# Designed miniproteins, single chains, continued (4), part 98

Each design is a single chain, and the fold is of that chain. pLDDT is the mean over its residues in the fold that is shown.

## One batch from the design tools (miniprotein)

Design m15413
Fold by ESMFold2-Fast:
Structure m15413 (fold): chain A 67 residues (1-67)
Amino acid sequence: MAEQLAKDRELFDKAVDALRPGLSNEQRVSLLEEVIAEFDALGLTSPFALRLKAALENMLEALKKKL
């Protein structure tokens, strides 16, 4: 239980760092796809992880529409 919470937090911090300002739209799309794939690979099921994944997927879709 505690180990899963620690992994959720580490992935959140990684996602925030990956979305920092200074990235091009193409770089943001690539990083968002990588973070979403990492969520799927880790099999995170916490309500926090699911909400964060949904927000990242929405951001990715919006960015792709602007390409």
Scores: mean pLDDT 70

Design m15414
Fold by ESMFold2-Fast:
Formats: structure tokens, sequence, C-alpha cells
Structure m15414 (fold): chain A 112 residues (1-112)
């Protein structure tokens, strides 16, 4: 197996949390990746809208962590941009996800 970076481990944990339906953990991991600059606000929005529970928990965590209004606004704008786009068009506009587990999560959850 490949040597995993800390960001790779966080991304893997995000995917595992999503598969297990652990929405609070998934959202916290997505926001941590966003804070590290590994993903953009638009990419985070795709992950956080994977389910209604994830979206609601994301709003709570963003508020609790005093996220800048700019981050919240970017997340909302990303949702508007992506609402009718295909997964391929979404990837083209946002750029590719940086890690294989994150790309796999994106395709499996959002490419339906």
Amino acid sequence: PLTLTEEDLLTKRLFEAAEAGRWPEMVELALELLRRGQITPAQAQLLLTAGAEAAERAREILREQNAPPEVIEAVERAAELLRNASPEEQRARLGPLTQVPLDYFYEQVLNS
C-alpha cells in the first residue's frame, strides 16, 4: 500500500464516516479538509450535501466554529451552481478532488 499523508487519512475517515452514516463526523472531517485548504468551499459543499442530515449538521458546525460569512456564502453559491449540473460538469468547474478516497467518495455519492 501507498504511504498515506495526514490529509489522505482524513479523507479516508470522511469516506468511512459517510458509509457508516456518521454524518456529524463526516461533516467535521470535510470542514477540517476545507480549513487545511485541501478542498475548496465548492468541493466541501458537494460533500456536505450528500444527504439532508449532512447538510443540516454542516450548518450547525459552521455556526459553532464561527466560520467566516464568506465561507458560508461560498458554500451556498456552490450549491446553486451545481444543482442541475452533471457530476462530470461539476468536476470540470470545481477541479478534480485531490485524493483518491475523496474522488471515490465524490463519484460514488454524487454520481447517482
Scores: mean pLDDT 55

Design m15415
Fold by ESMFold2-Fast:
Structure m15415 (fold): chain A 106 residues (1-106)
Amino acid sequence: MEEELVKKAKDLRNGKLSEEEMLELAREQARLGSEKLGLDEAEKEVVEETFILLAKGIAKEGHELSVEAQLEYVEALRKKKEEKGLLTEEERREIEEAIEELKAEL
């Protein structure tokens, strides 16, 4: 299973996976990463949803994300962290700066 996930992760970066395979890989990576890092339930939910959004962006563009897909990912991360009370003042500023930079490239 782990060897298969490593291979699929390489295929993901090269745009060789279908959208369905990318979503399955993103969910599995988020689950395994959350377990290995000892994340709490709120952090696990944020990680899972942001990985799914990232995988959707990659599926549309292969190994590259459009500015629009990157913006959607960053905005989703901010929203989920804010809803869970995990967003620090410093992290909020960093995310807002990233959103502004991405919007400037649209």
Scores: mean pLDDT 66

Design m15416
Fold by ESMFold2-Fast:
Structure m15416 (fold): chain A 98 residues (1-98)
Amino acid sequence: SNYTAEEVIEEAKKLAEKDKELAELLEYAESISESEEELAELYVLIIEAKKAGYPLEEIKEMMRLTAEAMKNPDDPELQKRALEALRDLLEKRLKEEA
């Protein structure tokens, strides 16, 4: 699906009208994003992570790591650290579902 950043943001806001936890996560994403493209990427992450059943604090950590990586694409050490931390969060979730 080819959605624009603006379309992703508007659809996420509509979903948040019925979900207070989602609304809080969207507000957190706005506080840590520096562009509309970063915001849209974080909104997709939030929606997919909520569908997968990740708890609020783990979603916030995933958002923080993703935002930091997006802001520093030319920092290989930061990219590696973010990827390793995201993998650790995913492995914890997979063990809980197994």
Scores: mean pLDDT 77

Design m15417
Fold by ESMFold2-Fast:
Structure m15417 (fold): chain A 85 residues (1-85)
Amino acid sequence: MIKLTIGNDGRVLIESDDKETLEKILELIKEKYPKAKITQVSENIYLIEGLSKEEAEKLAEEIAKKLGSKLKKEKLNSGTVYTLE
């Protein structure tokens, strides 16, 4: 399972328990958004900075398409959570 948390400022937290899937996501980000800053915050969590909120929303859709996953969206006051199944 993959979880993306997008803040109102465009900051993205990506969490996955699958290292291979996580590496594919990070490669996609580097290819599509080369100016994005990728920081590993824990073994299974990465912080992505340098995207606008609109770019971050598009990234969630691009990841879902690349993985063939269904995208579940939950809107919160502090941002949006996407779950990929």
Scores: mean pLDDT 82

Design m15418
Fold by ESMFold2-Fast:
Structure m15418 (fold): chain A 70 residues (1-70)
Amino acid sequence: AVPLPALAPEREEVRLEVIKQANLVMEGKMSADEAAERVIETGRRLGLEDLGRAGAEAIRTIAAVEEERK
């Protein structure tokens, strides 16, 4: 198994927020911009700004792919 880093709880919180916000966007309950902003804020609050930005970019990418398929 891959060992978890010392920051595992904080990284996991950002990961769960990305999953939660992505699901809300996919369900049409939240815009990609609002979801991305919440993920960025969570990452910044936990000192993981780069991870938060990466998660926000993933959400925007998912939303863009969904839009292109309509």
Scores: mean pLDDT 76

Design m15419
Fold by ESMFold2-Fast:
Structure m15419 (fold): chain A 64 residues (1-64)
Amino acid sequence: GAAETEAAKAAAIKAGQAAVQIGELLGRPDMVARGREALAAAEAAKTKEEAMAAQNQASDAGGV
């Protein structure tokens, strides 16, 4: 439902922001770029599946 999509989107946005922040702290421009891409995907997500995919991208960017 909409609440599930909103929760997944919020989690994905948080993960993307974390990946960007960690990348900047570590001096990893590749991680920052991937984190920004994941964050943009999270913000553009219209379905729970899109939000979950963005969260996975952010986790991968963060080195998980």
Scores: mean pLDDT 80

Design m15420
Fold by ESMFold2-Fast:
Structure m15420 (fold): chain A 72 residues (1-72)
Amino acid sequence: MPPEVLERKKEIERLIKELGLDVEFTEEALELIAAGVPRSLLEAVLRAAQASGKKVVGESEARRIAMAVFRA
């Protein structure tokens, strides 16, 4: 795994904890967000994932949420 993606995954996990979010991502979803979502949009994507009401977010849901945030 590229070092940037690994570091981004750690940042995502840290943000989930810091924001008090009750959302979990599959490994594939976490990798998609880590590789495809800019740092400036990470919080928005994570909050949108929690707002979806799903406790576990898969790759397809993560892609849809990220695209919605990018279009906003």
Scores: mean pLDDT 78

Design m15421
Fold by ESMFold2-Fast:
Structure m15421 (fold): chain A 65 residues (1-65)
Amino acid sequence: MDIERGILDIAAAVLKTTLPGFEVRLEGDRVVARFKELSDDTRKAIRLLETAARNLGMELVVELE
């Protein structure tokens, strides 16, 4: 649904502002999260994205670097 995807996009934009080098993109039925370093802030961001992806019936894929 567009509303749920909009929420994910907003979350991604906020996270990108808070975490330099953090990027999120949608790829078919996947949410791809890319970042340079695995930190506590990045792990929290990943958990939020994982929850959002699960609510949308999508997979979360994490790319380091």
Scores: mean pLDDT 69

Design m15422
Fold by ESMFold2-Fast:
Parts: structure tokens; C-alpha cells; sequence
Structure m15422 (fold): chain A 64 residues (1-64)
């Protein structure tokens, strides 16, 4: 399982990836710096696993 804190539509979200399963939920108390760093880490992970991009997008849209 991998966890990322990301910025999506100006808000922080926690993205959890376990194999092909992707979950996203709102994250509170997160700094802008932490969320920006997590967003870059998620984007790098998705470059290695592009098949997960539709699931990540759907999870973030559902959580937003």
C-alpha cells in the first residue's frame, strides 16, 4: 500500500493505492508544502504505473 497527500481543486486529499485499488478522502491539517510534495510523488508514481491514472482521477473526483 502507498499513501499520498495531494492537492486537488485547491484542497488536500489522501490517496491510498493498494495494488489496483485506489481510495481518496479529504485530508485536514495538512500544510501546502506537504500537499505539493505529495502531489509530485503521486505524479512520479503514476508515470511508472499509468494504468492507475483513471482510478486515481475517479477517486479524487468522487471525494471532491
Amino acid sequence: MRTFIVLYNGKAYRVEIDGEEVKASPATGVSEEEAEKGTLELLEYLEEHPELLPAVRAALEAAA
Scores: mean pLDDT 81

Design m15423
Fold by ESMFold2-Fast:
Structure m15423 (fold): chain A 90 residues (1-90)
Amino acid sequence: SSEVEKLLKEAEEKLKAFEEKVEKILPKLSKEQQERAKALLETAKILFERTKKAAEQLVSKGEYEEAKKVIESFLKDLEELEKKLEEIES
């Protein structure tokens, strides 16, 4: 549905913003902090890929509300990863 497509695009754009934030802070971090920041980004990318595949499969079955819930769960997970990134910057 159009709503699921919009939500998935929002998730992709927020992931891209997270990647840009990681790349911006990397030069300011120690080697150990850089590895932690990179691990958070890799986790976000893996979660997004799984979320996208799950949402697309649910949409193909007409399960639009479940597809939305899967994407909303990813957005909450991404917010937690962003908080962990801010802790690394501290």
Scores: mean pLDDT 89

Design m15424
Fold by ESMFold2-Fast:
Structure m15424 (fold): chain A 82 residues (1-82)
Amino acid sequence: MDPEKAQKLAEHLRQQSELFRILAQRYRQQGDLEMARLAEEMADRFEQLAKETEQSKDAERGEEQALQLLRDMAQQLQKLQQ
């Protein structure tokens, strides 16, 4: 197992979390509270996954969980459009 790979993945997951926090703030400013809540939830989940990936040093598990989060987000976005 490569601990450097897990550290780099955790860094990327934190960058994704930060992007979702920025999106959440913009949605709140526009009055879209449902989208703001979804973005904040995604930010929290990516931040938590980054911490877990650093602690476990399991990059493969972290990558699989990140892909699942992206699938869940896509499904929620599709429901909000209808």
Scores: mean pLDDT 81

Design m15425
Fold by ESMFold2-Fast:
Structure m15425 (fold): chain A 101 residues (1-101)
Amino acid sequence: MKEELIRKADELYEKAQKLIEEAKTANPVEQASLYVEAARLYLEAGRLYEQAGDFEKAINAYKMAIDAAEKAIEVGTPGLRFLALQVLHEARKELKKVEAK
């Protein structure tokens, strides 16, 4: 059961990494959208790693979610910035919880 959670988290983490690489060569509109999607995938990966008890991987995933969300805020339209701020808030909240363990 824990191995299943880690496997699913690894898949989401890898997908998020590919979106970050795509964002580097995308136009500005696509770039912001890709960063928001990557941030959401990193956040979900972090939650699955946390459920599996892999706090080191969870912390790393939450930090990646924060970084991706901050990049989305920097390049995003007002609407995408709002979505990125929501992910940023959730990732920071989850990171603080895991770091307290």
Scores: mean pLDDT 86

Design m15426
Fold by ESMFold2-Fast:
Structure m15426 (fold): chain A 78 residues (1-78)
Amino acid sequence: MLTKEELLEIFKSGDLEKIAELFKKLDIDGDGVITKKELKEVMPDMSDEEIDELIKEADEDGDGVISLAEFLKMAEKK
């Protein structure tokens, strides 16, 4: 189980290898995107509002999912 603190710490570190490994763990289906449902399964301690905020911050394409490219860019901003 991944905590909100672990997620934020990895983003704050700027370590692209750790961020990519984190994405791989979140991408349970292996489809190359992370959905709100997958985030809730891995981080059930996060509120719906916190998950929506995370997706909105990472989602550059406005499609409601997080790609690996968007996830890496989120780390550059944090």
Scores: mean pLDDT 70

Design m15427
Fold by ESMFold2-Fast:
Parts: C-alpha cells; structure tokens; sequence
Structure m15427 (fold): chain A 61 residues (1-61)
C-alpha cells in the first residue's frame, strides 16, 4: 500500500523516496496531503508523516 511504502521510506531515512511520493500525490490532486507529508518529514515527526500517508491511502482506495 502507499502508506506501507511511505512508512518504509521514513523508517529507512529515505527522504528522496518520500519526496517522490509527495510529488505523485500532488499530481493526483492531493496537494494539501503532499505538503503536510513533506512538512512532517522535514520536522522529523515520523508519527505524523505516517498518519498523513494513511490518510492519503484512504483517499486513493
């Protein structure tokens, strides 16, 4: 799932991977979730970033 992929990137410290997912969310029209995801990652708030990824996953399912 999208959420699992983002969680794996966060746990591995792969900011580039998370950034690619955020761009994909923007392309799908989920611009606010993409911005919130990048902000949480930049703030080092891993739990918030994972929660936002789960919200994006719900909107895409």
Amino acid sequence: SLAQTVEDFIDNGDKSGVTQIARALQDLGLTQLAQQLMQAVNDGNKQQAKQIARQADQQLS
Scores: mean pLDDT 82

Design m15428
Fold by ESMFold2-Fast:
Structure m15428 (fold): chain A 64 residues (1-64)
Amino acid sequence: VEQAAAELKKGGLSEESAKSAAEALVEAADNPHGARAVGGSAVKNGGVSEEYAERAIEAARKEA
């Protein structure tokens, strides 16, 4: 969670939003489609760049 949250925070999310999104990414990490969907939502709704969303997904998979 901490590493995924740090990447999302670098991508422009607030600390609270980054933590919530990172928790959702870690829960979805066992399902690649689920993790991609959460990452896509962060880009679309949170204004996170695709690059930082990809880094957060990768970090969440390693943390899960």
Scores: mean pLDDT 70

Design m15429
Fold by ESMFold2-Fast:
Structure m15429 (fold): chain A 93 residues (1-93)
Amino acid sequence: KVDELRAEIDRVLAEIEKVVSPETAQEVRGLVDEAISAAEKGDRVKAANYIVALALILVGTAIEEKDPEKQKKIIELGRRLVRLLTELVDALT
């Protein structure tokens, strides 16, 4: 259900905030909000573009990360976030 997907997305975002900079966390959260807003308006292409932008930011952040445990966690959380957002976009459109 849409509410369950949104709750899980919020949980994943809270975990991302623990392992990335505050600036990166805010940028990622902004892109999530934009993707959801686009999906709610039926704009699948715009939603997909925000999800791609978010994925690229998290991949770049993981590559720059020097702590192997944080790097692994960023990749894992990024993968989960993209999957959940894709499911939410499909459910809303």
Scores: mean pLDDT 87

Design m15430
Fold by ESMFold2-Fast:
Structure m15430 (fold): chain A 81 residues (1-81)
Amino acid sequence: PPPDEKLLEEYREVVRELAERLGVPVAEVEERLADPETAEEVLAFRLAKEAELDKESEEKVFNGDDKLSTEAILKIIEKEK
């Protein structure tokens, strides 16, 4: 099934941020994220964040944005290397 529009937008934003942080072209980051294992981990991370947001529905003291974590994806890329 096709991914959610929100997920796609956040994914593209994070790809750009990762390229900046790693000092590599966006194509390099996309190549690593295109790997089936890495792509699955990124999607799983997003779904986990959605579930966590639902948990915090009772108490969202400072949860204004739910974005893919650049740090988390960076760790996945480092591990994949």
Scores: mean pLDDT 57

Design m15431
Fold by ESMFold2-Fast:
Structure m15431 (fold): chain A 77 residues (1-77)
Amino acid sequence: SRKEGIYVSTVGILLGGLRFLIDLTKRGGISKEEALREVENIKELIEELISQISDKELQEKYKKKLEELVEEAKKVA
């Protein structure tokens, strides 16, 4: 639906924000501990938004993608 398109696009933008935090951590722009805390906060916001997607298949795909990014952040921070 058009509504789902908006939620999906917003999730994509926020996932991009997680990628940006990972890059900032690699460049020394923030501390490891601060980076991990910010990642956890953004993760919770993305999870809330994903819960609004009515398509369960899309929900699960975005949950998996989020989990992968969070694990990547933990490894590089």
Scores: mean pLDDT 81

Design m15432
Fold by ESMFold2-Fast:
Structure m15432 (fold): chain A 62 residues (1-62)
Amino acid sequence: MPLTEEQARGAGEALVALGLATEEAARRGSKAIAGKSQDEAARVMAEEAGVTYAQARGVVLG
């Protein structure tokens, strides 16, 4: 199922709360992943936010 803008924003906020990404990096990631499938979103979030795929997948899946 494609991520909503709210889910994408929540994923970025979770990375910041976990101390894994800056607010700026998380915002870039959140914007890039909206409308993507969970697997694609995790990959893109990892690249844009500068975190591992496993870390990105954890926040994208909730």
Scores: mean pLDDT 82

Design m15433
Fold by ESMFold2-Fast:
Structure m15433 (fold): chain A 73 residues (1-73)
Amino acid sequence: MFWTPEEMEKETQELIKRAQELNRPDLVERVQELLKKFLEAYKKGDKQSQILEEAGLTSLRMLLIVLEKEEQK
């Protein structure tokens, strides 16, 4: 259902590295903000916000896949 903080940190670290390789500091900032919001929601027991940030991470991962494919010709 929702991820642990450890799983979220691992996934966000991978996406941050990929965004840096694409020279997209805006995406790095977006991933960092998402991790921050997830960790705050987790500490508060806010399951709705946790699910929202998990969905956001999934969408951002899909965006990075598309961007990487467009740059790799």
Scores: mean pLDDT 80

Design m15434
Fold by ESMFold2-Fast:
Structure m15434 (fold): chain A 69 residues (1-69)
Amino acid sequence: MSKEEVERLLKFIDENPELLDDPEAREQIKAFILSLSEEERKKVIDYLKKSKHPNAQKLAEEIEKLSPE
């Protein structure tokens, strides 16, 4: 369940990177990522850091600050 939800989210962001420019959408995505297990959250953060979209990298930094371990 959680793995498939993570893969779906990553595909959705990849297909709709402009969602990360919307503050409301970004907050919803951030809340979802923070609800994931530590390992799944780490995978999403690593994916966002590899994104060419600046707001994806910024989102990864924001999540890391809330859960730096």
Scores: mean pLDDT 74

Design m15435
Fold by ESMFold2-Fast:
Structure m15435 (fold): chain A 71 residues (1-71)
Amino acid sequence: PVFRPGRFHELEEEQAREIAEKMAEAAELPHKEEFIEAMVNNDLEKLREIFKEAKIEEMAEILEKKIELLK
């Protein structure tokens, strides 16, 4: 059974988007929009894909290990 947490999570997402946008801008990441969405949704698989494409292999490996630990 799952439940919908309401719009409180969405409100926090908007602030998280602002922070993620600044991070992507500072790191000059490609696919900024996808990175922001992945950060606010805690989509570790998508983040791994983005870091792989950005050639930030160290971050992709760290995320892969975290995903494996959560499974």
Scores: mean pLDDT 62

Design m15436
Fold by ESMFold2-Fast:
Order: C-alpha cells, then sequence, then structure tokens
Structure m15436 (fold): chain A 65 residues (1-65)
C-alpha cells in the first residue's frame, strides 16, 4: 500500500536529516539512504517493491544538488 512507501520515505528523510546535522555531505547522505533503502526493498512484498523503490528515489533526490 501507499502507507509502506510513505513510511520508508519518511524514515529515509529522517536518516538524511540526522546525518546532515552531524555534518555529512550530500554524497554521504545519498550513500546511507541507498544502503538502508536496499534493506527495505529486500524486505518489501513483491507488490510493494516498485512503490518502495520510488520512495527511495524520492528521498535520495532531496539530497542530490
Amino acid sequence: SAALAERVRDDLLALGEELKKQGASDVEVVQAIGDRGSEYLAAAPPEQRDAVKAAIVRATSEYLS
């Protein structure tokens, strides 16, 4: 459901915000989001994988400058 993708996006954005507060670069944040996002994608039901992947891309895009 959309709710899973929303939770994934919110969690990845929170991770990015925490890392930026610690002085991480955009590249470091994108790498961390990719790593954590891959874990979510592996755990997602097949029917939700496209939505979860889109959430990961959306979260990553917030830090691509």
Scores: mean pLDDT 82

Design m15437
Fold by ESMFold2-Fast:
Structure m15437 (fold): chain A 88 residues (1-88)
Amino acid sequence: SHSTEYWQRLLDGIRNRDPEAIAEYIDLVIKYTKGLSEEQKEAIKKAKPEIVEGLSSGKIKTAEELAKIPGISRELAERILDLMETGR
């Protein structure tokens, strides 16, 4: 488990559209999201560059927009954004 200070620094990076912070966050989503299949984890890994670019540029702001990425379901997109909101 990561410390509260680690999560605050990561979330601040995400809020500032830092691509390195977003990329690290996606790696944590793959590692810690309960109920992800191996196929879903691989889909997120393949989509990672597009997720990072979309979130860092501000092109992606909602679960609906994130779910437009190939391999990312709406449920998975909602889980990714929920972890960003609840990551304390």
Scores: mean pLDDT 75

Design m15438
Fold by ESMFold2-Fast:
Structure m15438 (fold): chain A 71 residues (1-71)
Amino acid sequence: DLEKEAEELRKQAEEELKEIEKNKEEVEEKVKADNSQAAENGLKFLEMVKKALEEGSDLFLELVKKKAELE
């Protein structure tokens, strides 16, 4: 059941996002220090995850696919 898998992935991403949001300042400092495209892409992806979680699971499925492409 893809819906259940998406729901579990959404919960995992939500938990990860909470940890990242708590450490956002440290993450931003590291990104600035590294000055790397990969780090910049990571921040952009996190912003998209946050929006997808707010807008609903339908967008979350597309975001999970996009994450795999950006890896």
Scores: mean pLDDT 64

Design m15439
Fold by ESMFold2-Fast:
Structure m15439 (fold): chain A 75 residues (1-75)
Amino acid sequence: SVQDGIDRLQALVRQIEDAVQAKDIARAQALYDQLRTLYRELLPHMSTDQQIRAQMHVISAGGDVVVGEQQQKRQ
């Protein structure tokens, strides 16, 4: 269902946050790729409100990965 997909999307966001916190940037990147794939699959099945909320999750997770990547390059 769409709700099961949204729940999985939220679970992926948490896993990305955990990977960045653990400084496992390779894992965070792989999880973010999965998140983007799932987001694209869910888009045609979501309401406008669900799309906006899902987009905010994708943007937030992407920001976390970028910050992690930059910290890795500086050390």
Scores: mean pLDDT 86

Design m15440
Fold by ESMFold2-Fast:
Structure m15440 (fold): chain A 85 residues (1-85)
Amino acid sequence: MLDEVKKEIEENNKKSLEDPSKESEETSKMVGLVILAMSDLMEQGDDKGIQELTAILFKNTAEYEKKKGNEELAKKYEEKAKKLE
């Protein structure tokens, strides 16, 4: 589950960077998948899984923002991910 969600987040970021016109559509799909995965982990009481999924999301968001040139936003998400480790 977590590895599949990570792969989908990475693919979404790649597609959004290759075609900015699809950014909103691809982001919407990714957000839906992340919400479902988070909901499943919360229902299971998997606190570690929730923490790992959140860290994956923050790390991938930081990489995406850095590639877009948003250095400040990237640093913010990198710091949040590091606090979860």
Scores: mean pLDDT 75

Design m15441
Fold by ESMFold2-Fast:
Structure m15441 (fold): chain A 112 residues (1-112)
Amino acid sequence: SLLEKFAEALLTGDWEEAEKLLEELIEKKEDLNKPVNVNGAELTPLHLVGLWVEKKPEVALPLLEKLLKAGADPNKKTPLEGEMLTTKEVIEKYAEGKAKEEALALIEKYSK
């Protein structure tokens, strides 16, 4: 699926392809809240991008904002590491410093 291709692009660090696939997902009005299987974990697109906030904030933050603008739900829970976590909780648990603050501010901004 298009969502699986987006997840693969993020996993392989193909940021140009990830950006292109996200634009296509939004244009086709695909369900951005649908989990995809990523290495045995059922993650939404927003969860997957949230996991990149610490390691690659320069690419993850723009993708996070585009997903939130397109109606991705930051309050949807998926199983990760034995816990049921929202994208906000993933960012709070795995990100630090300025990148965490900027990601949480984006979630706050688009949750209203």
Scores: mean pLDDT 82

Design m15442
Fold by ESMFold2-Fast:
Structure m15442 (fold): chain A 80 residues (1-80)
Amino acid sequence: TGAGKLLAKALGAGLQSSLSLEQAIRFSKENAEAYGRMYSLSKSVVDSLAKAGVEGAKEATTVDPIELGEELAKKSAELM
């Protein structure tokens, strides 16, 4: 809990987590799929990002990683 809060603060404080997410959305489907796989391996990190208010991370804690990857790919297409 305490460690998760510190991690969320460090990652979210300077838009760095949000910037990485926006870049993933803008780059390609392949990047979105990689994000889905990373969520499966690092659920605790995603939970920390959700506490920091990073968009998509909160959804990732309750839905399948594949669905999250597909939604990010869809948003990426809309931003192109």
Scores: mean pLDDT 50

Design m15443
Fold by ESMFold2-Fast:
Structure m15443 (fold): chain A 94 residues (1-94)
Amino acid sequence: ELRELLLELGRAYLEELREINGDTSPLREEDIERIAQKLLEAGISKEEAEEILRLIEEGFSVEQAAAYLTAKKNLSEEKVKEFLEFLKELEKKR
């Protein structure tokens, strides 16, 4: 289901950022839901979400995975930029 994939993507990104920044704050379900909702509003498809998650599992960052999909699947640059900007805003809040 698309919603479940978007929630997993949001969780994976937040967990990766916690490790990079040494943040010990608990992952909030509210933040994960906001990321999922933002991705849904941006029109991220199930196939796009699955590919991003696959690349993250292979060791790519969310930014690298999104850039790769922009090149490979002709994702809108605006969608990719909006998604990354939203995630960076959440990181600044932590």
Scores: mean pLDDT 67

Design m15444
Fold by ESMFold2-Fast:
Structure m15444 (fold): chain A 96 residues (1-96)
Amino acid sequence: SKLEELEKRIEEVLAEIGKLLEKAPKELQEKFFEKLAKVQKESAEIFERNDERTAEIESLEVAIKAFKEIIPELPEEMQKLFEELIELLEERRELL
């Protein structure tokens, strides 16, 4: 139940970020999707080389690092949501 509640909150925060991104300037959207593509590529390489548990932990670390790097470039409202997302991802990693 704690894991299910955590995953639900991650989904809710991601949905809110998505709504703000749709209203964001095109340049910010492009920057975000470029970072996301790099995270997805690195995550895929991690999963190819590691067992599932190790890969999940390392891919979460890659995502957390990328989101921390983009925060200074985001509007204040989005910064708060990404800070919450990072905290939730760190909690998810601790459960692995």
Scores: mean pLDDT 81

Design m15445
Fold by ESMFold2-Fast:
Structure m15445 (fold): chain A 65 residues (1-65)
Amino acid sequence: GAHARAAGEGGIKAAESGGGASGAGVTYWQAKLAGDEDAARAGEEGFRGRTPEAGIRGGQLAKEA
């Protein structure tokens, strides 16, 4: 739907805006990497340990930007 397009573009723009979206993108991508089943749990643990580079994938990092 249209929401997916807006979110994707926002994510990419946020990363380009200054890379500040790393936190938001990391949280989102951590959930994806862990798989939908353990998404929330793995996301929190991964985010707590370190910040992966998944934030600039253009998906859900516009929030942190």
Scores: mean pLDDT 46

Design m15446
Fold by ESMFold2-Fast:
Structure m15446 (fold): chain A 66 residues (1-66)
Amino acid sequence: MSHRELYDRGVELAAQIVASASPNPELAEALMSSDPEARIRGVTALLDRVPADLRAEVLALLEELR
């Protein structure tokens, strides 16, 4: 997957998280990070705060970044 495609997916997931019943700005910022290491670290630290309906998609994004 291209860096742009991974970034676009992160931005889309961040928008969905902000619109969710449990918005978390720190998680949204981590998902929108252009730095893969910062994204992995930030999202992993906030993984328990990911909405259940988006968790599988967030985990899939993290696997693609490894």
Scores: mean pLDDT 71

Design m15447
Fold by ESMFold2-Fast:
Order: structure tokens, then sequence, then C-alpha cells
Structure m15447 (fold): chain A 79 residues (1-79)
């Protein structure tokens, strides 16, 4: 999907450490959403956690939204 491609391009610009942190956060967000059975509040909180980490790492608003959209897409695909 276009969201996954945009997120991949963002991650390829990051240091290996920052990329690893984001990959772990996205996997955890997907796992939490699945464990909650796709509960909308948990899905929103999971996506927000990825967005917050991306902002902490100094990413632009555009790159933050690319990662948030990819996380949401991954959750939807896993449900």
Amino acid sequence: SSALRAAREVMERLSEEDRRRLERAIKQAVANAIAAGGDPATVAASVAAVRELARELGLSDEDVEALANATRAAIQAAL
C-alpha cells in the first residue's frame, strides 16, 4: 500500500537505532490492538503511541503521519 511505502522510505532515512525503536513500537501497537479485539479506543491509543515516539525522534509532521497511517493499516490487516 502507499502508506506502507511512505513509512518504509521514512525508516530508511533513520539511524539503525531509531528504526529499531520504531519497528518495535509499531509491532507492540499492532499486538495491543489485536489483544483488545480491535477496540477503537485501544487502536487510537496504539497509533498515538507510535506518533508520539516519531515526534520524540524529531521526525516532521508528514513523516509522523506516514508512520501513523502505516500503523493503522497494519492493525486493519491483522484484524
Scores: mean pLDDT 87

Design m15448
Fold by ESMFold2-Fast:
Structure m15448 (fold): chain A 63 residues (1-63)
Amino acid sequence: MTFLPVEEARRKAEEIAKRHGGEIRETTFTDPDGTKYVVLQVYRRDEQGRRVLLSTFVGKVPD
């Protein structure tokens, strides 16, 4: 899996969210080596109102 710059990951997540009328959930995590990542998960609601995960983008935070 190739990590994107955070800004590009955010842009791609927003494109999918707009296309499907979805919402974005943003979380951060830190690897044992101190590298930070931003995880952007795009969800939509189906006809029954259930959350469906459409896509996940991970952006690597530089030093």
Scores: mean pLDDT 77

